# Ledger of designs, part 99: designed miniproteins, single chains, continued (2)

Each design is a single chain, and the fold is of that chain. pLDDT is the mean over its residues in the fold that is shown.

## One batch from the design tools (miniprotein)

Design m7432
Fold by ESMFold2-Fast:
Structure m7432 (fold): chain A 96 residues (1-96)
Amino acid sequence: EEEIKDVEEAIKKIEEGKSATFSIRLTPDERLLVTVNVSSEEVKKLALEGFKRILEYLKQGKVDEAAQVARDLAKRLNEIAEKEGLPKNAIDLVKV
């Protein structure tokens, strides 16, 4: 499945200290877009943990659980960014 490959590539980019983006299709008309900018070592560690959990759920066909992990991760990363005065990481719900 293409989504699994995209998350695997995102994990690789985050491990290399690069920013990464991937999407999760929630319905035929809706995608959840996840973007992480690696601004600190803490952000990198949390992004890797979260992306690996997302990957595990996607491999099991548990799209709703994967989306929830992505939303929770984005919330935590944005809280860290706000606390440290860093650019916010983004998560968007997008129509196809």
Scores: mean pLDDT 78

Design m7433
Fold by ESMFold2-Fast:
Structure m7433 (fold): chain A 65 residues (1-65)
Amino acid sequence: MPTKEQVIEELTKVPGIDKETAEKIVERYGVEGVLNLTGEDVLELSKEYKIPLETLVDAKNRLRL
């Protein structure tokens, strides 16, 4: 399984997500939750952090979700 640090690094590659935001996302969903984000979770993150939905889907694919 990826470590918390590896998941944070992948999330910070998303435009609009800094390290602090990535850490908050991992705290909210956990490492396993971030790896298994549902479409509903992705939509919530897109609205909360104003990140394009396509960009979050690409990040999810990079994490092999």
Scores: mean pLDDT 74

Design m7434
Fold by ESMFold2-Fast:
Structure m7434 (fold): chain A 84 residues (1-84)
Amino acid sequence: EEMVKEAEKQLEKILENTKEELEAAKSEKEAKFAYEVGLGLMDIVRGVFLRIAKTEEEKEAIKELYDKYKKELEAYYEEVLARL
């Protein structure tokens, strides 16, 4: 499942980069902006890969990966806000 692996790599990279931006954030406003950009990038990955997916199995895998990475980003964002 080359395409599903590519989607996972892209989502993982977005999560990693967004977490770095969140750790660097000096204010709630800065953290919120980083979080919203990260979510937007994840939405683009989901949309693109769902369009190129050829099987229902691939589509379900992409949706599951998106949900997983989105939840991890949301949880991390909440932890960062609690520290700011």
Scores: mean pLDDT 88

Design m7435
Fold by ESMFold2-Fast:
Structure m7435 (fold): chain A 72 residues (1-72)
Amino acid sequence: LEEEAERLEKEAKEEKDPEEKALLLVKLAHVYALAGEYEKAIEYLEEAAKVAEGELKEQVEKLLERFKEIIA
């Protein structure tokens, strides 16, 4: 799980396309959420929201609100 997170983090850092980068950041957020690290997952969703556009941005923002509610 940590190994997959490290791979996704490297891919996201090297990705030049904003949409692909946002998708990689969303995958990272899901990996950290599965590990119970919701604060880290929220950080990656916030980064994804900054680079995402259109419908993807709306989906990311909705996920971000859900994750913030989980933390309390």
Scores: mean pLDDT 79

Design m7436
Fold by ESMFold2-Fast:
Structure m7436 (fold): chain A 103 residues (1-103)
Amino acid sequence: MKYELELDAIVSMVHMIYSLMKLNPDLTLEDVESIISTLESLRKVAEELLKEALSDPSTPESVIRRIQEVIDLLDEAIAALRANKDDASRVQQIVADLAERLA
């Protein structure tokens, strides 16, 4: 599908973030802010994809639903990360859950 490459890139980036977090056990507040900023950038890309998909009447409903699901999952993760910035174990769990749910 036309949007698969960009959706796969978003999923891959989340998995990369999770992998990097596993290698850095001393996750700082600055690291968490960087993760949040990256996820917000990915959310903006997904929102632009949704706008393009909605403007194309040939786009399957399943594609529109997948883009919306990715946006919803990113929004949930961003909100949870903002609420738990000082809890490295919770931050790691939130990113792990996001990566699993996007797969």
Scores: mean pLDDT 84

Design m7437
Fold by ESMFold2-Fast:
Structure m7437 (fold): chain A 87 residues (1-87)
Amino acid sequence: SYEELIKKAEEDFATGTVAGVLRALAYLLKAMTLNPNFTEILNKISKLFLKTESQEVLDILRSLDAERLTPKQQAERLEKEADRVEA
């Protein structure tokens, strides 16, 4: 559900790890496809961006933007990158 995706995003972001931040972004992007409360999700994404100082996370986000992926495809790629970082 939408609320479960938001909860998972908050839990993963709270880990403070690169993998956790990437998974949090993936869950927020998935939440947008279920219930586009754009203001709430945008605020959560903005807070996450303001708190992440990881150059690795920023580089991954820039690469996804350069590939011109849809939000769904961006979420799928962020989950794969999180899995690779955690492995």
Scores: mean pLDDT 70

Design m7438
Fold by ESMFold2-Fast:
Structure m7438 (fold): chain A 77 residues (1-77)
Amino acid sequence: SERVSRAVGTVMRSVSDGMSSAEAARALAERLGTPLDEERLGRLDPDVVRFSEVMEAAGVPHEEVEVLSEEERKKIL
């Protein structure tokens, strides 16, 4: 959705400024009001930020992760 896409974009900018994948997941969950998935949070790669995995750890519903437009995904990648 537009709301999810904007929140993801904002958090991704912070990752570029040195935010870790775990911090990104927490920031995204806070912005969206979604529950953190602690198991997925613990499995995040510390050396590589994969934003689909960050979204899943942040508790973003699978439907919203999947319905991000091709254009929006291209902007986030």
Scores: mean pLDDT 68

Design m7439
Fold by ESMFold2-Fast:
Structure m7439 (fold): chain A 83 residues (1-83)
Amino acid sequence: SLEKAIEGYLKTVEKLIEEARRLAAQASPETQARIDEKIDEVKKLIEEGKKSKDPETQLSLYQQAAFIAGEAVEEARRELAKQ
């Protein structure tokens, strides 16, 4: 169902944010700042989704949030690999 898809993406975003923050804590201050900026973008997309009255728009925004959160995790992993 659409509601289950929305719930699934929100749970995915939460886990990706936790992983990005965990990895960023081991990285440089510059990397931490970039990861925090991406997490702020993710939070803005989630807030837009919560305000949306259209479930398809809400799902699209949460999918975008999951993508950016995933990018934050990958950026943190790449920077840690340089150490």
Scores: mean pLDDT 87

Design m7440
Fold by ESMFold2-Fast:
Structure m7440 (fold): chain A 75 residues (1-75)
Amino acid sequence: SDSDALKKLKDEIEKEIKSLNDKIKKYNYTPKEKEILKSILGARAIALMTELIDLSNEKAMKKAQEIVNKLLKRL
């Protein structure tokens, strides 16, 4: 279901964010470096969306983008 795919997307992106936060904690990144890391994570999140979400389903894809944007804003 759409709901199941969206939950899986959220959970997997959250795992990648946690991995990145561990690196940030270990290495004090500058604001510019954090900006680059956010961009890389954004690209990876889009790739994950294409794996889990049917791109022909505009409604599901829009919701997936909202999830991605909200999670990336926490970083």
Scores: mean pLDDT 82

Design m7441
Fold by ESMFold2-Fast:
Structure m7441 (fold): chain A 67 residues (1-67)
Amino acid sequence: GTPEERKERIRETTVSLGKQRGLSEEEIKKAVEVAVNPTSEKLDSLSDKAAEVAGEAVRKVIMSGSV
């Protein structure tokens, strides 16, 4: 897929996982931002739960997004 499609898929996956795991809207927004554009400083500002969601979303898209 295009880089834009990949970015959208990461965003959607992060939102879906965050909602399923009971993250707040603010935590979901931060997780999406980190998952789409990862930086060490932003990762450090996330809760452990939000950071885990962001990491899992990226892994899911990267490992299963090969079509």
Scores: mean pLDDT 73

Design m7442
Fold by ESMFold2-Fast:
Structure m7442 (fold): chain A 78 residues (1-78)
Amino acid sequence: SYLDEAEAILARSRAAGRLTEEELLRLMGIAQRVLDDESTERVLELLEQAARAEAAGDFATALAHLEQAVRLIREGYA
């Protein structure tokens, strides 16, 4: 399921200490398919913040935003 894939990306990112562009784009695609427009926009903003934090070397902040994005996907999927 899309939720299982989003959870797997979060788990892999935590283990690796990084978020890849491929993982970011996949989460954006999942959000667009499973969420309404308002929730999708919020997830996209969180994923952009996660990408910026990772680019700055702040993996803790990147993971916090990623966790919030996946939580919203989980809530919208139910």
Scores: mean pLDDT 86

Design m7443
Fold by ESMFold2-Fast:
Structure m7443 (fold): chain A 75 residues (1-75)
Amino acid sequence: MLTPTEIERLVEALRLAYENGDEDAVQELLDEIMKRLSPEAAEEVRKIFNDPSLTPEERVERIREILLEEAKKRR
């Protein structure tokens, strides 16, 4: 179950991986996130990740919003 605590942990780890330029860690975290989402939400995350117009900060914020929305649906 996606708890608010787990969402904040994943988001903080993703932000740190982007700041450090750790592409492998970013990819592993995105794979973990996508496995925990619905197929529709996972596609939105993939779309955000592959959007070259978004900054790392904007990508992290949009992914956070998707995770929070998914957690609400599972309550």
Scores: mean pLDDT 79

Design m7444
Fold by ESMFold2-Fast:
Structure m7444 (fold): chain A 86 residues (1-86)
Amino acid sequence: SAEEVAKEFIEFAEEVIRKAEELKKKTDDPEVIKLMDEMIAMAEHAIRLVEDMLAKKAPVSKLEELRRLFEREVEEIEKKIEELLA
């Protein structure tokens, strides 16, 4: 259901925020901190979009597309962090 897809998406985004906040506590690298802040802001925005889409009764396919876009953006930020730490 759309409600279940939305719930799983929000839980995924909340986990992304939690992990980013944990990394920020363990690093003093300002570039890594900046990327983590961007990831947190992006995840918070995604949660708001999912909640809005659910309220507007958006189809499951649109929620799934938003999740795919979000996952790609998370992966891009993670790659940038890996390049900085290499």
Scores: mean pLDDT 87

Design m7445
Fold by ESMFold2-Fast:
Structure m7445 (fold): chain A 73 residues (1-73)
Amino acid sequence: SELEKEAEEAKKSAEILEKQYADFRKLAQEAEKRNPAAGKVGESFAQALKDGYERAKKRYDELEKKYKEEKEK
């Protein structure tokens, strides 16, 4: 179904962005300990990934709810 495919795509996107955010966050924190300027740049990229992850998660939650409602029929 269209909703099922969209939910799977949204879930995949959220998982990818969550991992990228976590990885970049760790690198940014370590970089900041060695070079504060580099760490600040890394934090900016991590924030963009976090914003993307949150949007993808909300989309997935909405699609999953719709898919479950369709199955209740």
Scores: mean pLDDT 78

Design m7446
Fold by ESMFold2-Fast:
Structure m7446 (fold): chain A 91 residues (1-91)
Amino acid sequence: SKIVEESIKKLKKDGEEKLVKAIKLAQKGDYDKAVKLIKEAIDEGASVTSVDYAARALKELGHYDSLEEVLKYAKEKGYDEIAEVLEAILK
């Protein structure tokens, strides 16, 4: 998918190695590890834009449950801007 390839390319350029690894794990069906890495990246200060690219890639791969889990985490931790972006992607 071009969306997944462009997301990986953009995240690599921005130095978001954990989000790149998360997308690659999701491509292999390793959803639990992908979610864990996205949560870690968010906790480490990943930008809203970087999380948007990762979330669009996961949606393209059909991993809606993984995105819902990240959304729940963002809401519980008070990452309101990230939560807003994830809600917009999930609709």
Scores: mean pLDDT 88

Design m7447
Fold by ESMFold2-Fast:
Structure m7447 (fold): chain A 89 residues (1-89)
Amino acid sequence: DLLARLEEEMARVREEFEKLGIKSYRDWMRLMLREVYGLTDEAEIEARIAELEAANPAVAELLREVIEDLTAETYLAALARAEALAAAA
């Protein structure tokens, strides 16, 4: 069952996030900007987070929900809303 497999994967993601100190959407964004984009300046990181949230507030809200509740149900609900937003755009 794909759902059961997703639930196991989300449990692993939660464990890794705990190890990395990711407790909020902002913690995740800071980590991504540092590790993926190589940003090291705190002011630049903060400005980039604000810019991304302003550019796509609906997407930022969905990511916040998923990061703060890493469950298969929350992830699937977020995907359904993201798909609806994409279809409406």
Scores: mean pLDDT 77

Design m7448
Fold by ESMFold2-Fast:
Structure m7448 (fold): chain A 100 residues (1-100)
Amino acid sequence: MSEIEKLKEEIKKLLEEIKELVEEMFKDDPQLRAEMLGMIELAEAAVESEDTEFAKEVLENLLKKVEEYRPDDKEGIKKIKELVERLKELAEKLGELVKK
């Protein structure tokens, strides 16, 4: 597996972790859950197309919306924030590798 392919797989794995958290946090709100899952799919598509700047923007917007819609779920917000920060770091590394 190339270094780029390995990073994309690692990012995809972390996006699946965010997806599981979103499904749990928004289980009682199917409309908001669909919106959040759509943003995760958009971030995945951006990473696949190597648009790392757009992927970071989508992830930052996802975190902002989670904080806005679920301010009561402090533990969920903390977990999403940690995953988003890690994803942004990996997206930055991917961006550096594709701009050779």
Scores: mean pLDDT 84

Design m7449
Fold by ESMFold2-Fast:
Structure m7449 (fold): chain A 61 residues (1-61)
Amino acid sequence: SAEEVERLAAALAARGVEGARVIATRLLERYGSIEALAAAPNRFAAPLGDVIHEAARELVA
């Protein structure tokens, strides 16, 4: 949803991720929700992959 895109984008931007809204949009298109993203195996390259996983986990806690 648009609200999930905004929440994930804000969490990524707070962690210094450039293009956070574009990245959040693509992640939510692929995984469907922040909860599904947080539950998925971290297959992204470090350090960006670790930042994405941390942001998603904090938003579902």
Scores: mean pLDDT 79

Design m7450
Fold by ESMFold2-Fast:
Structure m7450 (fold): chain A 109 residues (1-109)
Amino acid sequence: SYVDEIIKEIEELVRELAERYESRGLPDVARLVRQTGKAIIDIIKENKDFSKEELEEIYKVAVKGLREVDALVDELLAQGVSDTKILVITGMHLIALVADVLVTVRKAK
């Protein structure tokens, strides 16, 4: 199904990001990304009755947000920001991403 396809793509992206952060010495950031990915997937699973177009909008918000967090982590590491500060900053952005997904779900009916 289309829902299964978007879930798989989000799972693959989350895995890629988490494994990258673990390899870069950011295991706490990796854990937050995995938790965020699970929350987003659970939201999608609870809303499987939405149209393909509505699911696509939710998927776009999720993927864009995860990629923006990835770019932010890369920039913070390049600037020599401490691991603790990276965790706090990225954690805030991941919480905001879950909120954005929930808002998108609410608008899609």
Scores: mean pLDDT 88

Design m7451
Fold by ESMFold2-Fast:
Structure m7451 (fold): chain A 112 residues (1-112)
Amino acid sequence: MEEKEKKEKQKKNKEIVDSFFEELLKGLDEMAETTGYKEIFEQLKQALEALKKEDYEKAKELGASDEIIELYKKLKKAAEEGADTQEILDLINEFLTEIYKEIEKKMEELEK
């Protein structure tokens, strides 16, 4: 891959990932209002903000699973290495799947 093409892919990947996280955080706010589980969604938002700052210890303390942390690291590495858009989207989908699993688990714990 030419240096210029790699840098262009890196820039595009960063914009995709940044846009995804902005939309995800807004979606969590809307889910909190709709479901009433504000504390769960607020804690998850704080964990995601810690991930964005690469504070993986704090993200884990806030309830990010090891799977979420590893998927975030993988997504970040792929984006920085200039991976194809499809690979970035696939990693985003895997990350979303793990986020939804954690939400479901937390909601199930509250219904007990």
Scores: mean pLDDT 79

Design m7452
Fold by ESMFold2-Fast:
Structure m7452 (fold): chain A 61 residues (1-61)
Amino acid sequence: KEKALEEFRENVKKIAPEVADEFYERMKLMTEEEIKRAVGAAKRDDGLPFAMELANAAKLR
């Protein structure tokens, strides 16, 4: 779980470092399966488009 969390956090930090911490706090409450799914989706799109979408969503909250 921690490795998946850290990997996804690093991908978000590359795009929008300001929201990465808020996303990290939310992801700590997610299940390992949910985190793996998010990481997998990010890797499929070279990570950047997916991470950007999530970062934008986090800014609204």
Scores: mean pLDDT 60

Design m7453
Fold by ESMFold2-Fast:
Order: C-alpha cells, then structure tokens, then sequence
Structure m7453 (fold): chain A 75 residues (1-75)
C-alpha cells in the first residue's frame, strides 16, 4: 500500500526474494502463489521475515503492505 514505509517495502522485498530462493520458484510460480494461495503466501513470507530478525511491528507492517499489493492484483 501507499502508506507503507520504505523499511517495510525493503523487508517485504528481501523476504520475498528469500522465499523464491528457498522454494526454487520461477517469477510466474511466485505470482501464481500470491494470487491463488494468498494466505499460504503471507504465512510463508511471515516465516522469512522472522528469519531476517524483523520485529513484530515490522512484520505486521510488511505483511499489511504485501496484502494490499495482492488485493490490488486480484481486482
């Protein structure tokens, strides 16, 4: 979402990159996971954010940002 901080966007991007690397996803598979299984995607992203050492507040903001992006793509 537009209201997300640069830090939240950076954390979300790094967590997404780590998820792609860990699961061996292509860009298409990553996009399909976000659209078809958004709850699973967000749960996996939360795990990656925790592995990065993000605080609970940072995790909540990053997940809210990503959820907003997914809702935009599904509309």
Amino acid sequence: GAEASDEAKELAGEAAARLVEREGLTGEEFHELMLNNPEEFLARLEEELRRLGASEEQIAEALRYVEGLIKGMRS
Scores: mean pLDDT 80

Design m7454
Fold by ESMFold2-Fast:
Structure m7454 (fold): chain A 64 residues (1-64)
Amino acid sequence: SSSSYRQQLINMIAQTFRQLGDLFGKLLQAKRAGDTNAVKSYDQQMNDVNANFQKQMQALDSKA
């Protein structure tokens, strides 16, 4: 249903923003410490979160 679709979309967006915010904070701390390996790791994790969000969006869209 449209209501179910909208709620799932809102929940996915909220979860993704929370995850990205946490990772961005960690990335900034690593950058300030000069930890290049940690910066790359957190960048990769943020890309993974974004890729997962897009995958979930496509799955939700396919069922709509």
Scores: mean pLDDT 83

Design m7455
Fold by ESMFold2-Fast:
Structure m7455 (fold): chain A 65 residues (1-65)
Amino acid sequence: SLADIAAQMLVSDPDALEKLSQHFPLNAEQKVILGAFIKSSYQPGDGEKLSKILGIPIEDIIRAL
């Protein structure tokens, strides 16, 4: 799914946190969660969960990466 693509892009890109922070104003809690996600192993549904936590549509996450 598109959400799975976004999640895979995030865990595969060492600059993902910086790239997203440049495009979206992330609070401290969101940055901690995103950083933990990037360091974890991918699990199905992670992209949709992360999109909800960040408040950013999946399509916009992909465009920012």
Scores: mean pLDDT 78

Design m7456
Fold by ESMFold2-Fast:
Structure m7456 (fold): chain A 71 residues (1-71)
Amino acid sequence: DLERLRALLEEVLRALEAGDLAAAERLEQEALPVARRLHEAAATDPEVAAALRALMEELRRRAEALEARLA
């Protein structure tokens, strides 16, 4: 399920790069329940917590790169 969250968030970043805000918003809505479920799992499983942290770090770097390009 972590892989599903990763795939959805990668699609959000692609939509943002393409300027498709409607697609990005829809994909964020699809990602929200997956993210909440993983957040709950991370509270009791340190391996899930580590994997989720690694994914968030990767997304932060990609978002920063996109923001710099759009500025």
Scores: mean pLDDT 77

Design m7457
Fold by ESMFold2-Fast:
Structure m7457 (fold): chain A 94 residues (1-94)
Amino acid sequence: KPASPEEQEQLVELLRRAQTIVERHGKDPVAKAEALASLDEGIAYARQGKPATAVFYMRLSVAAAERGTDDEAAKQELRTLLNEASRIAYKAIE
C-alpha cells in the first residue's frame, strides 16, 4: 500500500524526532554515527514512498542508539517513536 503524503510527512517527522534524541543522548561516537546514518537512510526511503524500508532503517538506528547510551528514558522514547512509525508503515496489515 503506498503511503499518503500525510503519512510520509508523519513518518519523516518521527524519524527526525529520533535524530534529535540520538544527537542529544548518544555517548558512544561510533554507535551515534551508525544510528544517525540509519536515520538518514530511513528519511530518504520515507520520502521515496517506501515506509516499510524506512521503518527497517529506523529499527537499525534504535538498536545502534541503545548500544551507545545508558539513558533508559531516551531508549524508551526511541522505542515509542519506532512503534508509532511501524503503525504508519504496517497499519493495513494490523
Scores: mean pLDDT 81

Design m7458
Fold by ESMFold2-Fast:
Structure m7458 (fold): chain A 75 residues (1-75)
Amino acid sequence: SPVLEEFERQAQAVISQITDPALRAQLTAQVRQVLDYLRRLLDAGRISVAQVREIARLYLDHLRGLVAALNQQLA
């Protein structure tokens, strides 16, 4: 799904800013679980592409805020 592929690409770009390899691996695994869940809902027709975009936007906003806060503490 193009919407899930874009979400994964954006999430990986944000996570790549984290210097701790263990935390990067943990967050990458969490994103994978979210993607798998959204794919199941989308394939079952239980969620629309527009709803996936909105969920992805909110998740990415939260993830960006987390990374910014972590980087600020290390500066």
Scores: mean pLDDT 84

Design m7459
Fold by ESMFold2-Fast:
Structure m7459 (fold): chain A 87 residues (1-87)
Amino acid sequence: EDEAIEKAAEELKEEIVEAASAALTARLVDAGVSEAEAVARVAALAREELGVDATAAARAGASMSLEEARRKLEEAREKLEKKIEEL
């Protein structure tokens, strides 16, 4: 079922990109990049490389601690693992 696999892949792609975008933004802010610059940089990267609008996720990441961002990324990884097991 090509359609089921394609839909699952698209949903997982968006969720992983959002979690990674938040984590990357949090790391850039921790490294001394301004929140606005970090959000703009991460959002541009997600759009240009992956075709995903991750602006909201990047903005959320700018307000997160590194620990919270790491937890969100871990949650996305667990969700991906579960979806793979269900396929």
Scores: mean pLDDT 77

Design m7460
Fold by ESMFold2-Fast:
Structure m7460 (fold): chain A 87 residues (1-87)
Amino acid sequence: MIVLNQSPVNPVVASGSSLTLRFLPSQSISSSLINWYRQVPGQARQLVRASRGGLSIASASAADSALYWGQISGTDVRSSGTLVTVL
């Protein structure tokens, strides 16, 4: 399995803020279909969205606090993961 970095690194954001999670390097895979997942400790992973490029959260809430990672659809390439904390 190939693991690529993800940005931003473990962000802490205020409720109502917007953020976008991306693979690094982003340019070479921006057109690839990415399955974005979220997980909280003790729970199974959930598919958040399949999208080309990043995962955008337009108005963050406390319910968006989770570990997020992406995997390029049909491949074993995934991101390292990012712990998102919303205050």
Scores: mean pLDDT 73

Design m7461
Fold by ESMFold2-Fast:
Structure m7461 (fold): chain A 81 residues (1-81)
Amino acid sequence: SAELQEQAEKLGKEGERLGKEGRELLENAKTLEDVIRGTALLLRAVGLVFQGRILLEKGGIDEKAKEAVQRGAEAVGGEIG
């Protein structure tokens, strides 16, 4: 289904963005607030990538959606496979 594939692509891309932002914030953290915010962004990114993975499996494999979800997974450290 094109709708599920498009949603998987969007979730993967958002997961990649938030994962990179969270990692950058943690690497440059100067306060406990920075650590909390960076961790929250990474946890959100993990959830988005996991959701994208599920939608990709249900919607059928689309190359762009697959690539987006894979980049999202890499941004959060590849924990979701």
Scores: mean pLDDT 82

Design m7462
Fold by ESMFold2-Fast:
Structure m7462 (fold): chain A 65 residues (1-65)
Amino acid sequence: TGKGLEGVAEIIEDALKKGVSEEEIIKNLIETAKTSGSKSSEKILEIALESKNAKELIEKLREAS
């Protein structure tokens, strides 16, 4: 992805506002993070796996940025 974690949180928030499901957002984020070999993608994957819903995901990404 190459963006900071706050940028990822903004993308997720925008997707939710556009009606994309929390399950689809989390699934796509995990898939993208698994295919990217960066340190930021490892952190994104960890946060996504620990988050139970999109609200927690957004909060954890913003806190980690």
Scores: mean pLDDT 77

Design m7463
Fold by ESMFold2-Fast:
Structure m7463 (fold): chain A 98 residues (1-98)
Amino acid sequence: IEEALKHIYEAKEHLSKAASIIADTMSDEQKELLAKAQKHIDEAIEALQNKDIETAIKHLEEAIKYLEELLKLTKNKEAQEHIKEAIEHLKKAIEELK
């Protein structure tokens, strides 16, 4: 759980950097996808705090889905790399929980 949380917080940092880069150009669809991904990340953290590993994995998988959709809509190369890093860290968190 501790290693998974470390990866989730790394993902949150990368996502924050991506959001900052595209803040002025973000579409309503991108804002919605970002908000949904952030909600699922926060729900995964809450599930891990409650030792509910199965629920945490489910929320991390949903967050990855929304971030992959956000990545497709994001044209800024620096923001794309941060979104990719966020996805990779969430995938590492899931592997730590299996």
Scores: mean pLDDT 87

Design m7464
Fold by ESMFold2-Fast:
Structure m7464 (fold): chain A 99 residues (1-99)
Amino acid sequence: SELRELLLKAFRELLDQALKMGLISEEEKEKLIEEAEKLSPEELLELTIEVMLEAYRKIGREKYHLSEEEIEEYLERGREALEKDREEALKLLEEEKKK
């Protein structure tokens, strides 16, 4: 699947950025990549969203010193934005299956 390869590449790039920012360890990155390689495209999309939201939580806490309440509001807005992208990605995956 071309879309699966693109999702896996995007996931690896996300983890590289998280590692450079000190948000994950090299061990956590390796474990997440191994897990991602076993997942369906739909499951890989969900894992990517979870990792992005966790990165946002860490940035809000560590870089911006947000309260837990402010972090949850920030993440809720992030979830709403990512849900639109998730719906579009799922539509593209369904279209690939029909071809």
Scores: mean pLDDT 80

Design m7465
Fold by ESMFold2-Fast:
Structure m7465 (fold): chain A 74 residues (1-74)
Amino acid sequence: SMEEVYRESEETFIIFKAAMEAAGILEKAGVPYDEALRTAFKIADEALKQVKGDFETRLEETIKLAVEKAKEMA
């Protein structure tokens, strides 16, 4: 359905946004770009699975969790 397509697009956007923030933190900590990117996407995916709510809530909380996890690893 179109609703499922929109939901998948929202989740993809959230994961991408959270992964970019996490990757930046890992890269600044000296992690090679390709490894930072792979790790960041894994962190973002795992973070989104822990969050529920509307799009705005999921976006903000997923980014927050991903950033926190990346800083912990850095």
Scores: mean pLDDT 86

Design m7466
Fold by ESMFold2-Fast:
Structure m7466 (fold): chain A 97 residues (1-97)
Amino acid sequence: ELLKKRDFEGARKEALEKIEQAKKNPNDPDYYKELGDAYETLGIIAELEQNFDEAIEYFKKAIDYYKKYLQTVTDPAEKAELERRIKLLESRIEALK
């Protein structure tokens, strides 16, 4: 998603709030997915702000949580989608180095 520069603070705040909410409910089956999604959003914002080191760190956290979520998923289609997302994020990290 293309974010307006003035919207970066709002989007970042929303992602951070989502992380706090997910951490309050660790028994939610989507706990790891919500954390992965939120950290991916923070990484995208950091990349758009040209804070590449911070973007790499957030994308690494997103990958870690997606891999944890992948261990809980039984649907082959969901597994394939998560594996593709993880691979894309790993490629994105490599491109930012």
Scores: mean pLDDT 80

